Designed miniproteins, single chains, continued (2). Designs and how they scored, part 13

Each design is a single chain, and the fold is of that chain. pLDDT is the mean over its residues in the fold that is shown.

## One batch from the design tools (miniprotein)

Design m4424
Fold by ESMFold2-Fast:
Structure m4424 (fold): chain A 89 residues (1-89)
Amino acid sequence: DALVERAREALRAGDAEALDAVMAELGRLLREDPRRALEILKRMLEEARRYAEETLPAEEAEAARRAVAEQLARLDALIADDEALAAAL
């Protein structure tokens, strides 16, 4: 999936603007096809974490893991909160 690849590139480059753009596109997909968006999102975050652990130096991998963990926490909160998810539509 192109969105997963773009997220990896943005994380690797430390490009906050590119990451924001990826999240915006994912937000649009979430409104149009929530099931597909959830599948892509979970896969994207899992792959990003694994990629960081395998490819980055230890210090950078730790920073990337923290960033991914924060995003996972935000998304888990959104998924768990039916009202917040409905408000996004």
Scores: mean pLDDT 72

Design m4425
Fold by ESMFold2-Fast:
Structure m4425 (fold): chain A 74 residues (1-74)
Amino acid sequence: SLGQQVLDELRQRSAEEEARRKGYEAAKNKDDPQVLADFEAWLAASTPEQAAAGRKAFEEGLKKYQEEIKKLES
């Protein structure tokens, strides 16, 4: 049972890391319709928890990139 709990925890952590990477990658490449389509498809195929983590990372990434663009334009 302990071994199974460790494996489940590692799978959950791996899934959370994937979700964060997917979100940040989509945010960085937001002007690429293929990247956005792939991200939306991944969200639709993900668990609610993974999808929530991915969307949060996407929002955080968008804010960071928007701030950098705004600094260059201002």
Scores: mean pLDDT 78

Design m4426
Fold by ESMFold2-Fast:
Structure m4426 (fold): chain A 82 residues (1-82)
Amino acid sequence: SKALKDRLIELLQQALDAPTVEERIELLREAKEVASQLPNGEGLVRLLERVIESLEEHPDDEFTQGVVDVALASAITSLRSE
């Protein structure tokens, strides 16, 4: 639904702006739950699982955070185009 998609975009944007890695992970976990409710959301669920895993394994790595930022920005763009 549009409401679920809009909520997902909001959560992903909040994750991009999150001041701590811990807060970012919490927002991404909520985003993953919303994504699981979307038709054909399985690809995005897998992406979010990988992003969460990377942040949990490398919380202080700026390179990992940069890769996550690109992935989330791409996901937001894709969701807006649908």
Scores: mean pLDDT 85

Design m4427
Fold by ESMFold2-Fast:
Structure m4427 (fold): chain A 60 residues (1-60)
Amino acid sequence: FVRRAAIRAANRMRQAGESLETIRERLTATSSPEVAELAVDAVRRAGGRPLSDEEIEEAA
């Protein structure tokens, strides 16, 4: 649950034009560094495209 929520939040922030650094900072504040890195890594692998629900579930 927490991991999926973090990845969804990271995806939304990235699509809104936030930097990976900003996303990491915000997610670290609201969850943990480990969860923040997981979410940032999933979004980074997508190369700026939106993640699908299936991709979010798989990465979590």
Scores: mean pLDDT 79

Design m4428
Fold by ESMFold2-Fast:
Structure m4428 (fold): chain A 96 residues (1-96)
Amino acid sequence: LVSLAQQYRQLGDQYRSQGNNQQAGGYYLRSGNHYYGSGNYQDAIDSYNTSIDLFSQAGNNRGQAISLYNLSRVYDSMGNTQLSQQYRQQADQLLS
């Protein structure tokens, strides 16, 4: 059985192959959320980083910031407060 996180990642790959970086970014964000919810922090980080890159390529600063906020939350859950604060500040800067 493919997890829901992997299903969203596969949808992200499909939209990315079609050049739809906006939709791809959204699906990688959802994939990251499901990996985070299951405690799979490394796959959540990988999915959020891909989402950040895709939203950046799409010119979607809001989507990029949301993915950075969620990446910050993963690092906080891992006990890495310094990286958590760094990614939070990067997200805030994109929306300023």
Scores: mean pLDDT 91

Design m4429
Fold by ESMFold2-Fast:
Structure m4429 (fold): chain A 96 residues (1-96)
Amino acid sequence: APLKVAAKVTITLRAPTYEEALEAAERLQRVLDILSSLLAKASIEVHEDGTVSVTAYMYSMGGTRQLILEVRRLAAELPHVELEIEVSPAGPLTAP
């Protein structure tokens, strides 16, 4: 069945080492778990080059803002990690 979502959020974290990327990914997974009721679907991938990639599908724009705030707080605690966030509307032409 198709996902009924308001937004798609893509989060990229770039850490200096794979080990630091694993730590950042674990903390980010905790944020996703806490916000799970706001998420239709989320996936996280850790790459050997120290990149963490997250794709999250959000039920609402309020939930989207909450996710961005929590991720930005997390990144502020990791000064050696670079954060990139992209927000895309989920298929406005096919939304009910």
Scores: mean pLDDT 80

Design m4430
Fold by ESMFold2-Fast:
Structure m4430 (fold): chain A 97 residues (1-97)
Amino acid sequence: MVEERAHVIAVTATALLAVGQLVERDLFGKKGISEEEAQALMDEALAAPPSREGIRRVVRLAHRLETGKEPSDEEVDAEVDRLIARVRELLAQPKPP
């Protein structure tokens, strides 16, 4: 596979992990968001092509739900970069048998 496709896979895997963490029912329940509303927000965040922008939307949403504050673009970009780097490291490690 070419490096471009490896990057797309890492970005997509990062988006799925971010969405998975966001979809903890207890977190959305505590913030007063229903499971249906949470699903709609996730669908909207992932509606864009698998891209850095999609991950940024999920990171912003997670930050707002956790802190009640809007993150800066620099904070969002830093978090996205950390998540992508982590996923790339996980993909580089062979899974135990």
Scores: mean pLDDT 62

Design m4431
Fold by ESMFold2-Fast:
Structure m4431 (fold): chain A 61 residues (1-61)
Amino acid sequence: SLATRLVAEHELTRHVEELLAQGRVDEAIAFLERVREEALAKGIEDVAAVAERLLKEVRSL
């Protein structure tokens, strides 16, 4: 749902930005890969999509 996607986007973005601010790029990638894997395993497509987009953005840094 849109609401689930927006909440996931806000929470995941905030956590990733905190890790990146600390120079912890590898940990941000590992966190997003784990979130994507768990969301796919549970069928939560909205969360998996947000994690995949953020993962691509972080990997492009």
Scores: mean pLDDT 82

Design m4432
Fold by ESMFold2-Fast:
Structure m4432 (fold): chain A 88 residues (1-88)
Amino acid sequence: SEREKRMEELAEKNQEFLEEMEEEALKELEPEIEKNRDVNDPALRRELLMRHLEIMREKAEEAKNEDAIELVDYAREQLEAQAAALAA
């Protein structure tokens, strides 16, 4: 789809910024990840991934990087759609 191609292009263009934001988000989530290291719960893994994306979105907003905001919002939409499909 055109949106998928657009997201791929935005990701390539902003690769360095995304890597930095991912590292910062993981650092903020490190205590929660550590507490749940041995927990094999798909719902918890999904929740942690959503929080990771929320942190990245906040960082993208602070940097005023519209491309990164669009990428994060797209990733969140995909996760929500996947969960809805599994619940149906």
Scores: mean pLDDT 80

Design m4433
Fold by ESMFold2-Fast:
Structure m4433 (fold): chain A 65 residues (1-65)
Amino acid sequence: SILERAENLKALAEKLLEQFPEESQQVIDLMDQAIEAYRSGDTAKAEELIQQALRLLGDIAEKLV
């Protein structure tokens, strides 16, 4: 579900906060927005926000390898 994906991505970003504080906080904020969008019925907005968060996490992953 969208809620489960957003919560899982938020939890992952929280684990990365010490190493990548700015990028991880952006992912957390995007996931909070995605959860709110989904609860308000805006599933399309929630998916867009999840896609943005995945791109930011991809940028973090490039720095780890």
Scores: mean pLDDT 85

Design m4434
Fold by ESMFold2-Fast:
Order: sequence, then structure tokens, then C-alpha cells
Structure m4434 (fold): chain A 103 residues (1-103)
Amino acid sequence: MERQRRAELAHRGIDDLQEAAEGTAKLLGKPLPEKVRRFFEHLRRAVEAYANGDEKAFDEHLLEAGRILAELAGRDVSPEEARKIGRTLLDQLVAEAEAREAA
């Protein structure tokens, strides 16, 4: 997949996921938890780094996003596992956004 196209799909998937999270928070009458806001911030920065060819920044932000997601699930994970979680999530968001466009 072309880098820019993958980044566009990733941003769309992140927007969809964040809108769902914000909608749930609104329904519950509460703001998004700080950790959830930081998770989205790192995920978006990872995609921006990827689009710009900054592999180091991509890896660092993806690692932090994966680590935060694991912590939200009550898991303590290694840096390697956090990186795998972040990468798997990003791949899933891209695939879901692409499928939605094809529908």
C-alpha cells in the first residue's frame, strides 16, 4: 500500500474510533479519561511520522500507544509486546477504514 494512502486510511480509522469513544463518554456524562486522550495523541503522531518517513518517531509513538492500550486493559507488557499491540491495532484500523470505503 502506498504510504500516503495507508496514512489517510489510518487517520480515518482513528477518527472513527475516537468519535465512538467520545460518544460513549458523552452518553455516560463524563470526559474522556486522560490516558485515552494520550492514546489517541500517540496513535495520530505515529501515523504522521509514518507519512513523513520518520521510522524512529513512528516506532516510538506506536510503542507508547500500544503500552497505554495494554494498561487500559489492566495488562503490564514488555516494550516488544506493546509495539506488537500498537502495530496490530493500526493494521486493524486501516483494514476497517478501507472496508468501509469499499462498501
Scores: mean pLDDT 85

Design m4435
Fold by ESMFold2-Fast:
Structure m4435 (fold): chain A 100 residues (1-100)
Amino acid sequence: SVQAEVDKLLEEAKKNVLTDPEKAVEALAEAIKLALSTVDRAEVAKEAAELAANSKDPVEKEFYEALALAAENEGGKGEEYIRKAARLFVEEMAKKAKEE
């Protein structure tokens, strides 16, 4: 199922955040791509844009802006925004893990 594949990719991302960040980004990007294939992209774009506008943390703001653009765009441009969102998330996870 799509949910099982997304869950598998999220676990791979978690395992690789500190040891192989590029592999974590690839796994999370694929998870986002699969998740977007099952939802109303226009609604996701609207909600992500609203979350970005209301975010006080600049990394969170940039993450939601990238997600909104990923939902609004298909093909290579959409994939670029998915990778940007995945990278921002992985870098924030790695930073928080190092501060603990």
Scores: mean pLDDT 84

Design m4436
Fold by ESMFold2-Fast:
Structure m4436 (fold): chain A 94 residues (1-94)
Amino acid sequence: SLGELYRKLVEVYEKFLRGEITPEEAAKEIIDILKEAVPLLSDELRQKANEVMKEIEKALKEGADEETILNLFDKASRILVEGILEKRKEEEKK
């Protein structure tokens, strides 16, 4: 579910802030989470997720720094939150 993937993303973010994982390791975990999220997202959010995944691949080639990783967490978090909110709106129409 998108909620479980969001929880996993938050866990990765906390590990990164604690210095338990490198920027490269954080980037790899974000891309894996987004790959799992893609089939659960609307067409619009899927396109946004694919764009963020391309940014992550570029960052891994050019060198992932802390600022880049923080920006990627923000973008990935927004996509997952928007997906969760869309699902919540559908559940409220029960």
Scores: mean pLDDT 82

Design m4437
Fold by ESMFold2-Fast:
Structure m4437 (fold): chain A 118 residues (1-118)
Amino acid sequence: GPLAEEARKALAELDSPDPETQVNAARRLAGLLTSPDPEVQELAAEGVLKAADSPHPEVQRAVIEELRKLLDSPDLRAQELAVGALGHLASTSKDPELQAEARRIADEGLARLRERLG
């Protein structure tokens, strides 16, 4: 569908040598994590993990900022995917500040999931 095509275009933009293009693509993909289309949500999850592995600190920071917004998402799957991606970034980031921030937000997200699920 049109959103799946948009997700694939954003995935391709993550291969751009321009960090600003990668930041914009990462933000778009994070927004698609709340899509009701499972194919779009899977493409968005793939793209967010790819962006989290970016060597550019500004791309990793953009991922953290967008995923934090999803901790209160009414979509349980989007919240779970956001927490997982933050945990991945906390484990893989070579920037100590971004690693610590991602871990802190992931721990917050896990607490919110625990509260939501009872």
Scores: mean pLDDT 89

Design m4438
Fold by ESMFold2-Fast:
Structure m4438 (fold): chain A 61 residues (1-61)
Amino acid sequence: MQKYVDDLAAHFQELYETGTVSPELRAKAEAALRAMGLEIDLSDVLSVGEGVAKAQEKLEA
C-alpha cells in the first residue's frame, strides 16, 4: 500500500475505533491528503471522534 494511503488508513482506523486520534497520525493524514491532491474533509471523521468525546464528557458531568 502506498505510504500516503497507509498514513490515512491508520489515522481513520484509530479515530473510528477509539473516537480520538494521536496528533502524530493526524499530522500524517494531513500530509498524505496534500501529497495525494485529495480534498477530503477530515471534519466528518473528526466530528465522530469529537462527538464521542463530548458524549463521554456529558455522561461524566
Scores: mean pLDDT 62

Design m4439
Fold by ESMFold2-Fast:
Structure m4439 (fold): chain A 64 residues (1-64)
Amino acid sequence: GGEFPEKVREALAKLTDAEIAKVSRDALENYDDEEGLKEIAEKYGLSVETVRELAEWLREANGL
């Protein structure tokens, strides 16, 4: 959706809405855990950079 940074939005375009919800939750739960973010990236076929950017955006959007 248009709420994510452009790079993250483009990477997530290959996922379903349900998968986007799951990766967003997983990234938010692991925003301070680099190893967890790497595992999420592998699981969803994303780059680690994209998952870090998603996690950082979600952290700031939630005031964390």
Scores: mean pLDDT 78

Design m4440
Fold by ESMFold2-Fast:
Structure m4440 (fold): chain A 71 residues (1-71)
Amino acid sequence: MAVDYGLQGMKAAEAGDVESGKRYVQKALEALSKETDKESILRGIGAILRAIGALLDYALSQGKLELFAVG
């Protein structure tokens, strides 16, 4: 289900596995495209947005660490 893939993508991103996070988001989008139930579609969109947010937060955090060279 799109919700499950979205949540797995979020967890992968939080663990620093950006490649797996991206793959899960892609799988969630594919699952969402086959969904016909309004509730499942809305829940899937929510989970995908959370996964994308986690990926962006991770990327931003890494960018700041590189820029400031913090230990």
Scores: mean pLDDT 74

Design m4441
Fold by ESMFold2-Fast:
Structure m4441 (fold): chain A 64 residues (1-64)
Amino acid sequence: SYLEKGEELLKKGQAAEKAGDLKTAIEHYEQAREYFQKSLEEDPDNVRAKGNLEIAEARIEELR
């Protein structure tokens, strides 16, 4: 599902951020954001997708 793909990318972003690879972290967070947006197009009321989208967007904003 789009939600599961987004969550996997969010975890990869978090791992890259912990490793100090901020460029890779941002790339993964941006990809995660796209998948969470697609998840919300299919199910606009998905609380998990909304929460994860907010996390991805907050990390992108913080690291730029």
Scores: mean pLDDT 88

Design m4442
Fold by ESMFold2-Fast:
Structure m4442 (fold): chain A 91 residues (1-91)
Amino acid sequence: LQELLDAFIKAVEEAAELARRYDPGAGAILRHTLEAIRKLFEEDPENAPQKALEVLQSARDAVKPVLDEHPELKAKMDEAIALATQAAERA
């Protein structure tokens, strides 16, 4: 599970960095999402995988216009959501 969680967090970090290059506003949203996810794992680690998936899905919806214009960013967000889903299923 920890290896999967590390991969998930890394995917969100990479998505945030890539988003910042295309759209600073989308980058800020994904950066705040990453901070919220890290806080969830610190405060409520038992429920964090499921809550992180929900937070990430909400962030994806918020930045959808930028994702639709940038296939590389969309692919990285899809990867992050897939990893988050796997982590939630194993929790």
Scores: mean pLDDT 82

Design m4443
Fold by ESMFold2-Fast:
Structure m4443 (fold): chain A 90 residues (1-90)
Amino acid sequence: HMEELIAEIDAAVDAVNQAVDAGDPKGTREAIDRLVSAAEKAGLTETANAIRKAGDGLVQAVEEGNRFDADVWLAFIEIAAAIAKKELER
């Protein structure tokens, strides 16, 4: 169960990175929704909410073509995902 959730988080983070690199706001939103869902399934409500809020900023930055803002939001999301994985390993 925990290993499957960690794999879902990793796959969702990879999908976010791919969509951002492609400049795809819709793909970025879909990947963020996958990551939020994985965190919610893990019972990590605060982490899921943090990812959702940062994801809204990320999608907007991608829509605007603002790579600097996108990279800042992406860093926050990657940190939140790393925290979620560490909590699942405990």
Scores: mean pLDDT 85

Design m4444
Fold by ESMFold2-Fast:
Structure m4444 (fold): chain A 94 residues (1-94)
Amino acid sequence: MFDEAREKLIRILEAIRAGDRERYRRLVAEVEADVKVSGYVTALTTPAGRLMTELDLGDFGTLQRALAGQASDEEIDAIIENLRNKKLAKVKVD
């Protein structure tokens, strides 16, 4: 399942939260080099695809703003927790 892609997205969000621009750029480059992971991360930022499974519509807008450097620390923390929660739920479904 998308566990690797989700972990990479969480690490990107943690880098944004920490203000670590160099770590953020490195992690984004790693995601872009991995077509499978890149596709999953892209799906999380649009209403189409896997969004309804991974994030609520409110969390999407916040994720978009976080990737643009415009989300608050509190909003970023909330998205990270929601991604962790959905990962556990997805493992339990199997």
Scores: mean pLDDT 61

Design m4445
Fold by ESMFold2-Fast:
Parts: sequence; C-alpha cells; structure tokens
Structure m4445 (fold): chain A 57 residues (1-57)
Amino acid sequence: MLETRTDPFDPAVGERLVKAAKQMKEQGWEESDVENVLRYAAKSSKTKLSEMRKKVK
C-alpha cells in the first residue's frame, strides 16, 4: 500500500475507464467517444494509448 501524497495518477481509475470503454464499444458508442475515454485512461495511468487499445480489443 502506497501512502504518499505525491501519487499524481490513479491506476485503478485507468482500469475502470478501460472497463467502461469496453462497455461503451459493446453498446455501440461512437469510436471517437471510446478513443477519448481510452486517451483519458492512458493519461491517468501514465501509459501509451496503444497499450490501452490492446486492453479493449
């Protein structure tokens, strides 16, 4: 458990956003909306958009 006030990112938020993006894609949301959610997840997790795309496919 990390007890630091300097964690600028939330990996749990990124994982939840990836799950939401999968649900949105399955529900037929616009591809651009799904991409925006994945981009936000990448920023939250400090990772690349391409890695988030792999988690959703």
Scores: mean pLDDT 70

Design m4446
Fold by ESMFold2-Fast:
Structure m4446 (fold): chain A 60 residues (1-60)
Amino acid sequence: GTTVADELAKIAVESVKSSPPKTSEAINKTFADIKTKAEENGVTDHADKIIANVKDAINK
């Protein structure tokens, strides 16, 4: 549900803020991990939005 997607987004953003991925490979792995977690939690439709929030956090 929406609550699970919001929690995943928060965890992913906080993770990349505390330990920013420094290579394209690490960034791509981070996005793949987010998509997998979204699928496991039944919120696949929210994966792209979570990835967008993470991209914003990395570019800060």
Scores: mean pLDDT 78

Design m4447
Fold by ESMFold2-Fast:
Structure m4447 (fold): chain A 84 residues (1-84)
Amino acid sequence: GPRVEARADGTAKVTGFPGAREGDHIGVGAVLPDGTKGTGSGIANADGSATVENVKAEPGSRVAATVISDDGTVLGTATGVAKP
């Protein structure tokens, strides 16, 4: 199923979205334990996965990733918790 694996170094690995294709748009949002927010965006690789960089997160941040196809269809959302 859809997954997001975020780390405190600012990376978020997005995988497992059914129907995701190369060039699909990926948005990642994070809410830090202090309530501040981080965001990042990326483009899917040929296997439908991506690594999104520069997402401000701390361990314990709540993270959500959404994949949107090139026609604007939302393929899904994954949630997770950022790790060290």
Scores: mean pLDDT 83

Design m4448
Fold by ESMFold2-Fast:
Parts: structure tokens; C-alpha cells; sequence
Structure m4448 (fold): chain A 91 residues (1-91)
């Protein structure tokens, strides 16, 4: 749905903002929200494999952010957004 897409992108933008501010906790919060929305999209599309891939990437993004590796965290967020878009295209 347009609302899910908008919320996913909104949290991704906020994750970028947190990364620029060197805010590890804020970045983790917004990464988790992006991941949860993308998993919900994948489940609604009936693609359990996509949901599992998003879950794994979300965990990797969160761990990168917790370690202060903001660039790597954003790399994983970009991959999650791409998978979320693939799920939305199936709805």
C-alpha cells in the first residue's frame, strides 16, 4: 500500500539523518522500523523467503549501527528498501 511505502521510506530517511548525527540509538530505531515494514510487505505478498532475507539484513544493519559503522548500516538499509519494493510490486 502507499501508506506502507511512505512509512518505510520515511524511516529510511530518518536512519540517514541519525547516521549523519552519529546517533547510534536513533539509527537502530529507524532501521528496525524499516525492517518491520518490509517484512510485513513480504508476508502480505506471500513471499516467506523475501521476509526471511529482510529479517537477516535488518539484523546485520542493526549490528553495524550499534558498532558505529553508519556507512555499512546504510548499505544494508538500501538493500532492505529494494526488497520491500519487490514485495510491494507483488501486491
Amino acid sequence: STELASRMVGHAIRAVGAALDKDEDGMVEHIREVGEIAIEVAKRSGDEKLAEEVRKLTEEAVEAAKKGDFDKGLEYVTKIIKLGQEGLDKL
Scores: mean pLDDT 87

Design m4449
Fold by ESMFold2-Fast:
Structure m4449 (fold): chain A 97 residues (1-97)
Amino acid sequence: GSMVEELKKKAEESLEKARKALEEGNVEEALRHLREAFEYAKKLFFDYNDYETAKKILEETIELARELAERHPDNLEAQILEGIGRLVLGVINLIMK
């Protein structure tokens, strides 16, 4: 529905802002936008049952969190976000079987 399309657009906008912040070396902004994308992915999955879109957004969020953690190895928040994202993706994959 319209809410699903709005959430997808907001998640894609958050991912784009996270990519830009990562390239600029702005760790705080990258983490903020990655957390936003993660929350939109969870809402799409759990509240709206849009499993394919939620999984795609979550996988992109995990990949950007991994890149952020590799570029800033002293930043524990990036590593935690990647880890939590992978755990949630594991649960999603079990539900989708």
Scores: mean pLDDT 87

Design m4450
Fold by ESMFold2-Fast:
Structure m4450 (fold): chain A 78 residues (1-78)
Amino acid sequence: DAELQRQAEGQLQAALEQANEAFEKGDYDSAIKILQEGYEALKELANDPSLSPEFRAWAAQQAKKLKEKLEELKKKKE
């Protein structure tokens, strides 16, 4: 589980960096897509009963933060 959590943390960090780069270039559609995919992946991890409670709690917290960022970016695109 620690290995899966490290992989998830690395994937999240890479996704956030890619989304920020796209956003800075004015590519809001790509930024939104990257964050949406990350949110869905974290939501699946948060609801996976085979994972540790600690890992699921981390995933739920990160999903909530990512959803908030996603809604902010959608508003800026409008």
Scores: mean pLDDT 81

Design m4451
Fold by ESMFold2-Fast:
Structure m4451 (fold): chain A 65 residues (1-65)
Amino acid sequence: TDELVRKIFAALDAGNEEEAVKYLEELYKKNPDDIETYTMILIGAVIAGAKKVADLAAKKLNEIE
């Protein structure tokens, strides 16, 4: 789980939005109710301007809460 979170943020830092989306989908399958992690990813994606990642993280959060 922590490994996937690091990979998501590394992909965001590199500007690789498609890779970040893939790791986020893997994280969702393993930890679908991890509100804290999805909130951090949403904030990071917004800061990075990664719209697809931000939209996906927001969707996951809406499904959990």
Scores: mean pLDDT 78

Design m4452
Fold by ESMFold2-Fast:
Structure m4452 (fold): chain A 70 residues (1-70)
Amino acid sequence: GISDEKLEKVKTGVLTLFPKVELEFSYEGDKLVVSVKPDADFPYSTEAALTAVRYYLDSLDIPYEIKDLS
């Protein structure tokens, strides 16, 4: 698993830049699953938010999957 402090850092980093994006965290076995629900008014902001999530998660050295709910 991953610490709540590290998950909060990911959430804070993304939502500071993209406050209307919704993030949900879950586990599928040992894999962290991050569901990203975009700002429907700005589809280009979704790609930027997904990039930010990947950037933070790559620092955590755990298996992850990102689900784009657009």
Scores: mean pLDDT 72

Design m4453
Fold by ESMFold2-Fast:
Structure m4453 (fold): chain A 87 residues (1-87)
Amino acid sequence: HMEEVLADPEFEERLALVKEAHRRIMELGDEIIKADPSKKSEVTAREVGHILRLIGLVLDGASVEQIRAEADRDIAEFEKLLEEAKK
């Protein structure tokens, strides 16, 4: 059953990291769009790409460290886009 799979402590930890990273990315995305509305389409595409990459890593059994490294990279990319949008 899916509940038994979700009861795996490592799987729950990986999902918690994905959820936290996604929340931060959505926050940054909203700030970017607010600063430069012309970037809405690009930001939305990057948000979709980000969540699909992290979910893929979880499903492939990637380590917590691998998921964190990918999340940190995605967050850094969005922070750079925000700096560029603010000019």
Scores: mean pLDDT 80

Design m4454
Fold by ESMFold2-Fast:
Structure m4454 (fold): chain A 94 residues (1-94)
Amino acid sequence: MEKKYYTGVAPLETPEGLEYSLALLEKYTNPEENELYLFEDVGRRYKGKLEEGEDAWIFRGEEIEEDVTEEMIKLLKESKNLINDNRLVKVEKE
């Protein structure tokens, strides 16, 4: 595994948006940059992208309180790709 994901103890707000450290998981050995992901943490849902950091992948996203669809909920629940008991799933685009 060339890149590491670290469990974020808290979301970090930056000038570019929210930043999260991702947990170290075998399933995330080769994620795709600039692709859209859904992330669920402590009952909140976020939609954003993964960016390559120096030693980790960084999730930059926005909280989706109002735009939560049945499709998003289903993807989060059915995914087995977990990040420290949270879920990260790639959103497939047309």
Scores: mean pLDDT 49

Design m4455
Fold by ESMFold2-Fast:
Structure m4455 (fold): chain A 87 residues (1-87)
Amino acid sequence: NEKLIEVLEEGAKEFLELKDYLGAGWAYYNIGQLYYQLGKYEKAIEYYEKSIEYFKKALELNQGASPSTIQENIDRSEYNLKLVKEK
């Protein structure tokens, strides 16, 4: 739903202002999932790529959970990106 995407986009901006790249990565991942469900594959690709970018930045900055948990989030986003690109 468009309203949920707006809430997540606002949340992502707030996470970035706080330099919470792990939070931003998750927000962009969820936006990508919603665009995928709506059949908006170009937008889903864009937001999965942003998710991967911010999860990688979180990993570099040692933010949040263990490095293995952040890597799992990167792998999940990359897997979904691959699925969308095959559409």
Scores: mean pLDDT 83

Design m4456
Fold by ESMFold2-Fast:
Structure m4456 (fold): chain A 88 residues (1-88)
Amino acid sequence: SELEKIREELDRIAEEADRLAKELSGRAGLLYDQVSALARMAKAILDLAVRIHGESPELVAEARKLLDLVKKQFDETKAEVKALLAKE
């Protein structure tokens, strides 16, 4: 299902951000930890919404928007970390 694909994408972002956090130290690692936490929270919110409302086209559309926000935050964090590392 489309909702399952959204959950898989959130899991992938959380896992990638967690791996990057472990490879980096200090502020850069903390920023990626925050992205991992956001992705996990987004998935938990979606799981709760499905339990309360069931799966609908409207809920899937909102889930896509939430995934897009998490992806945007991950990209912004990658850019911020790249800028931080370039100033060392």
Scores: mean pLDDT 86

Design m4457
Fold by ESMFold2-Fast:
Structure m4457 (fold): chain A 90 residues (1-90)
Amino acid sequence: SELEKITREVVERLGKLIGEAVKKGLLTKEQAGELLKIVREFVALLKETGDFELAVKYALEQLEELQKKYPESREVYERLKKVLEEVLKK
């Protein structure tokens, strides 16, 4: 389905950014774990509701809270939010 294709694209883009940031030392393994939990919750919410906008808004809110908790990693969180915002605009 089209929803499955968009979900896969978002998960792949987010996963790549998280993995690259860990390799560069911009994210700790703990921060990466918290981000991967948000990605799983995003996918679960999307599968349960079929509401793509709701799932994206939820993920954006979770990322904003993590950005407040880890301000030193702000650039990474901003890049992750941009991926979600670009997909929401489409």
Scores: mean pLDDT 83

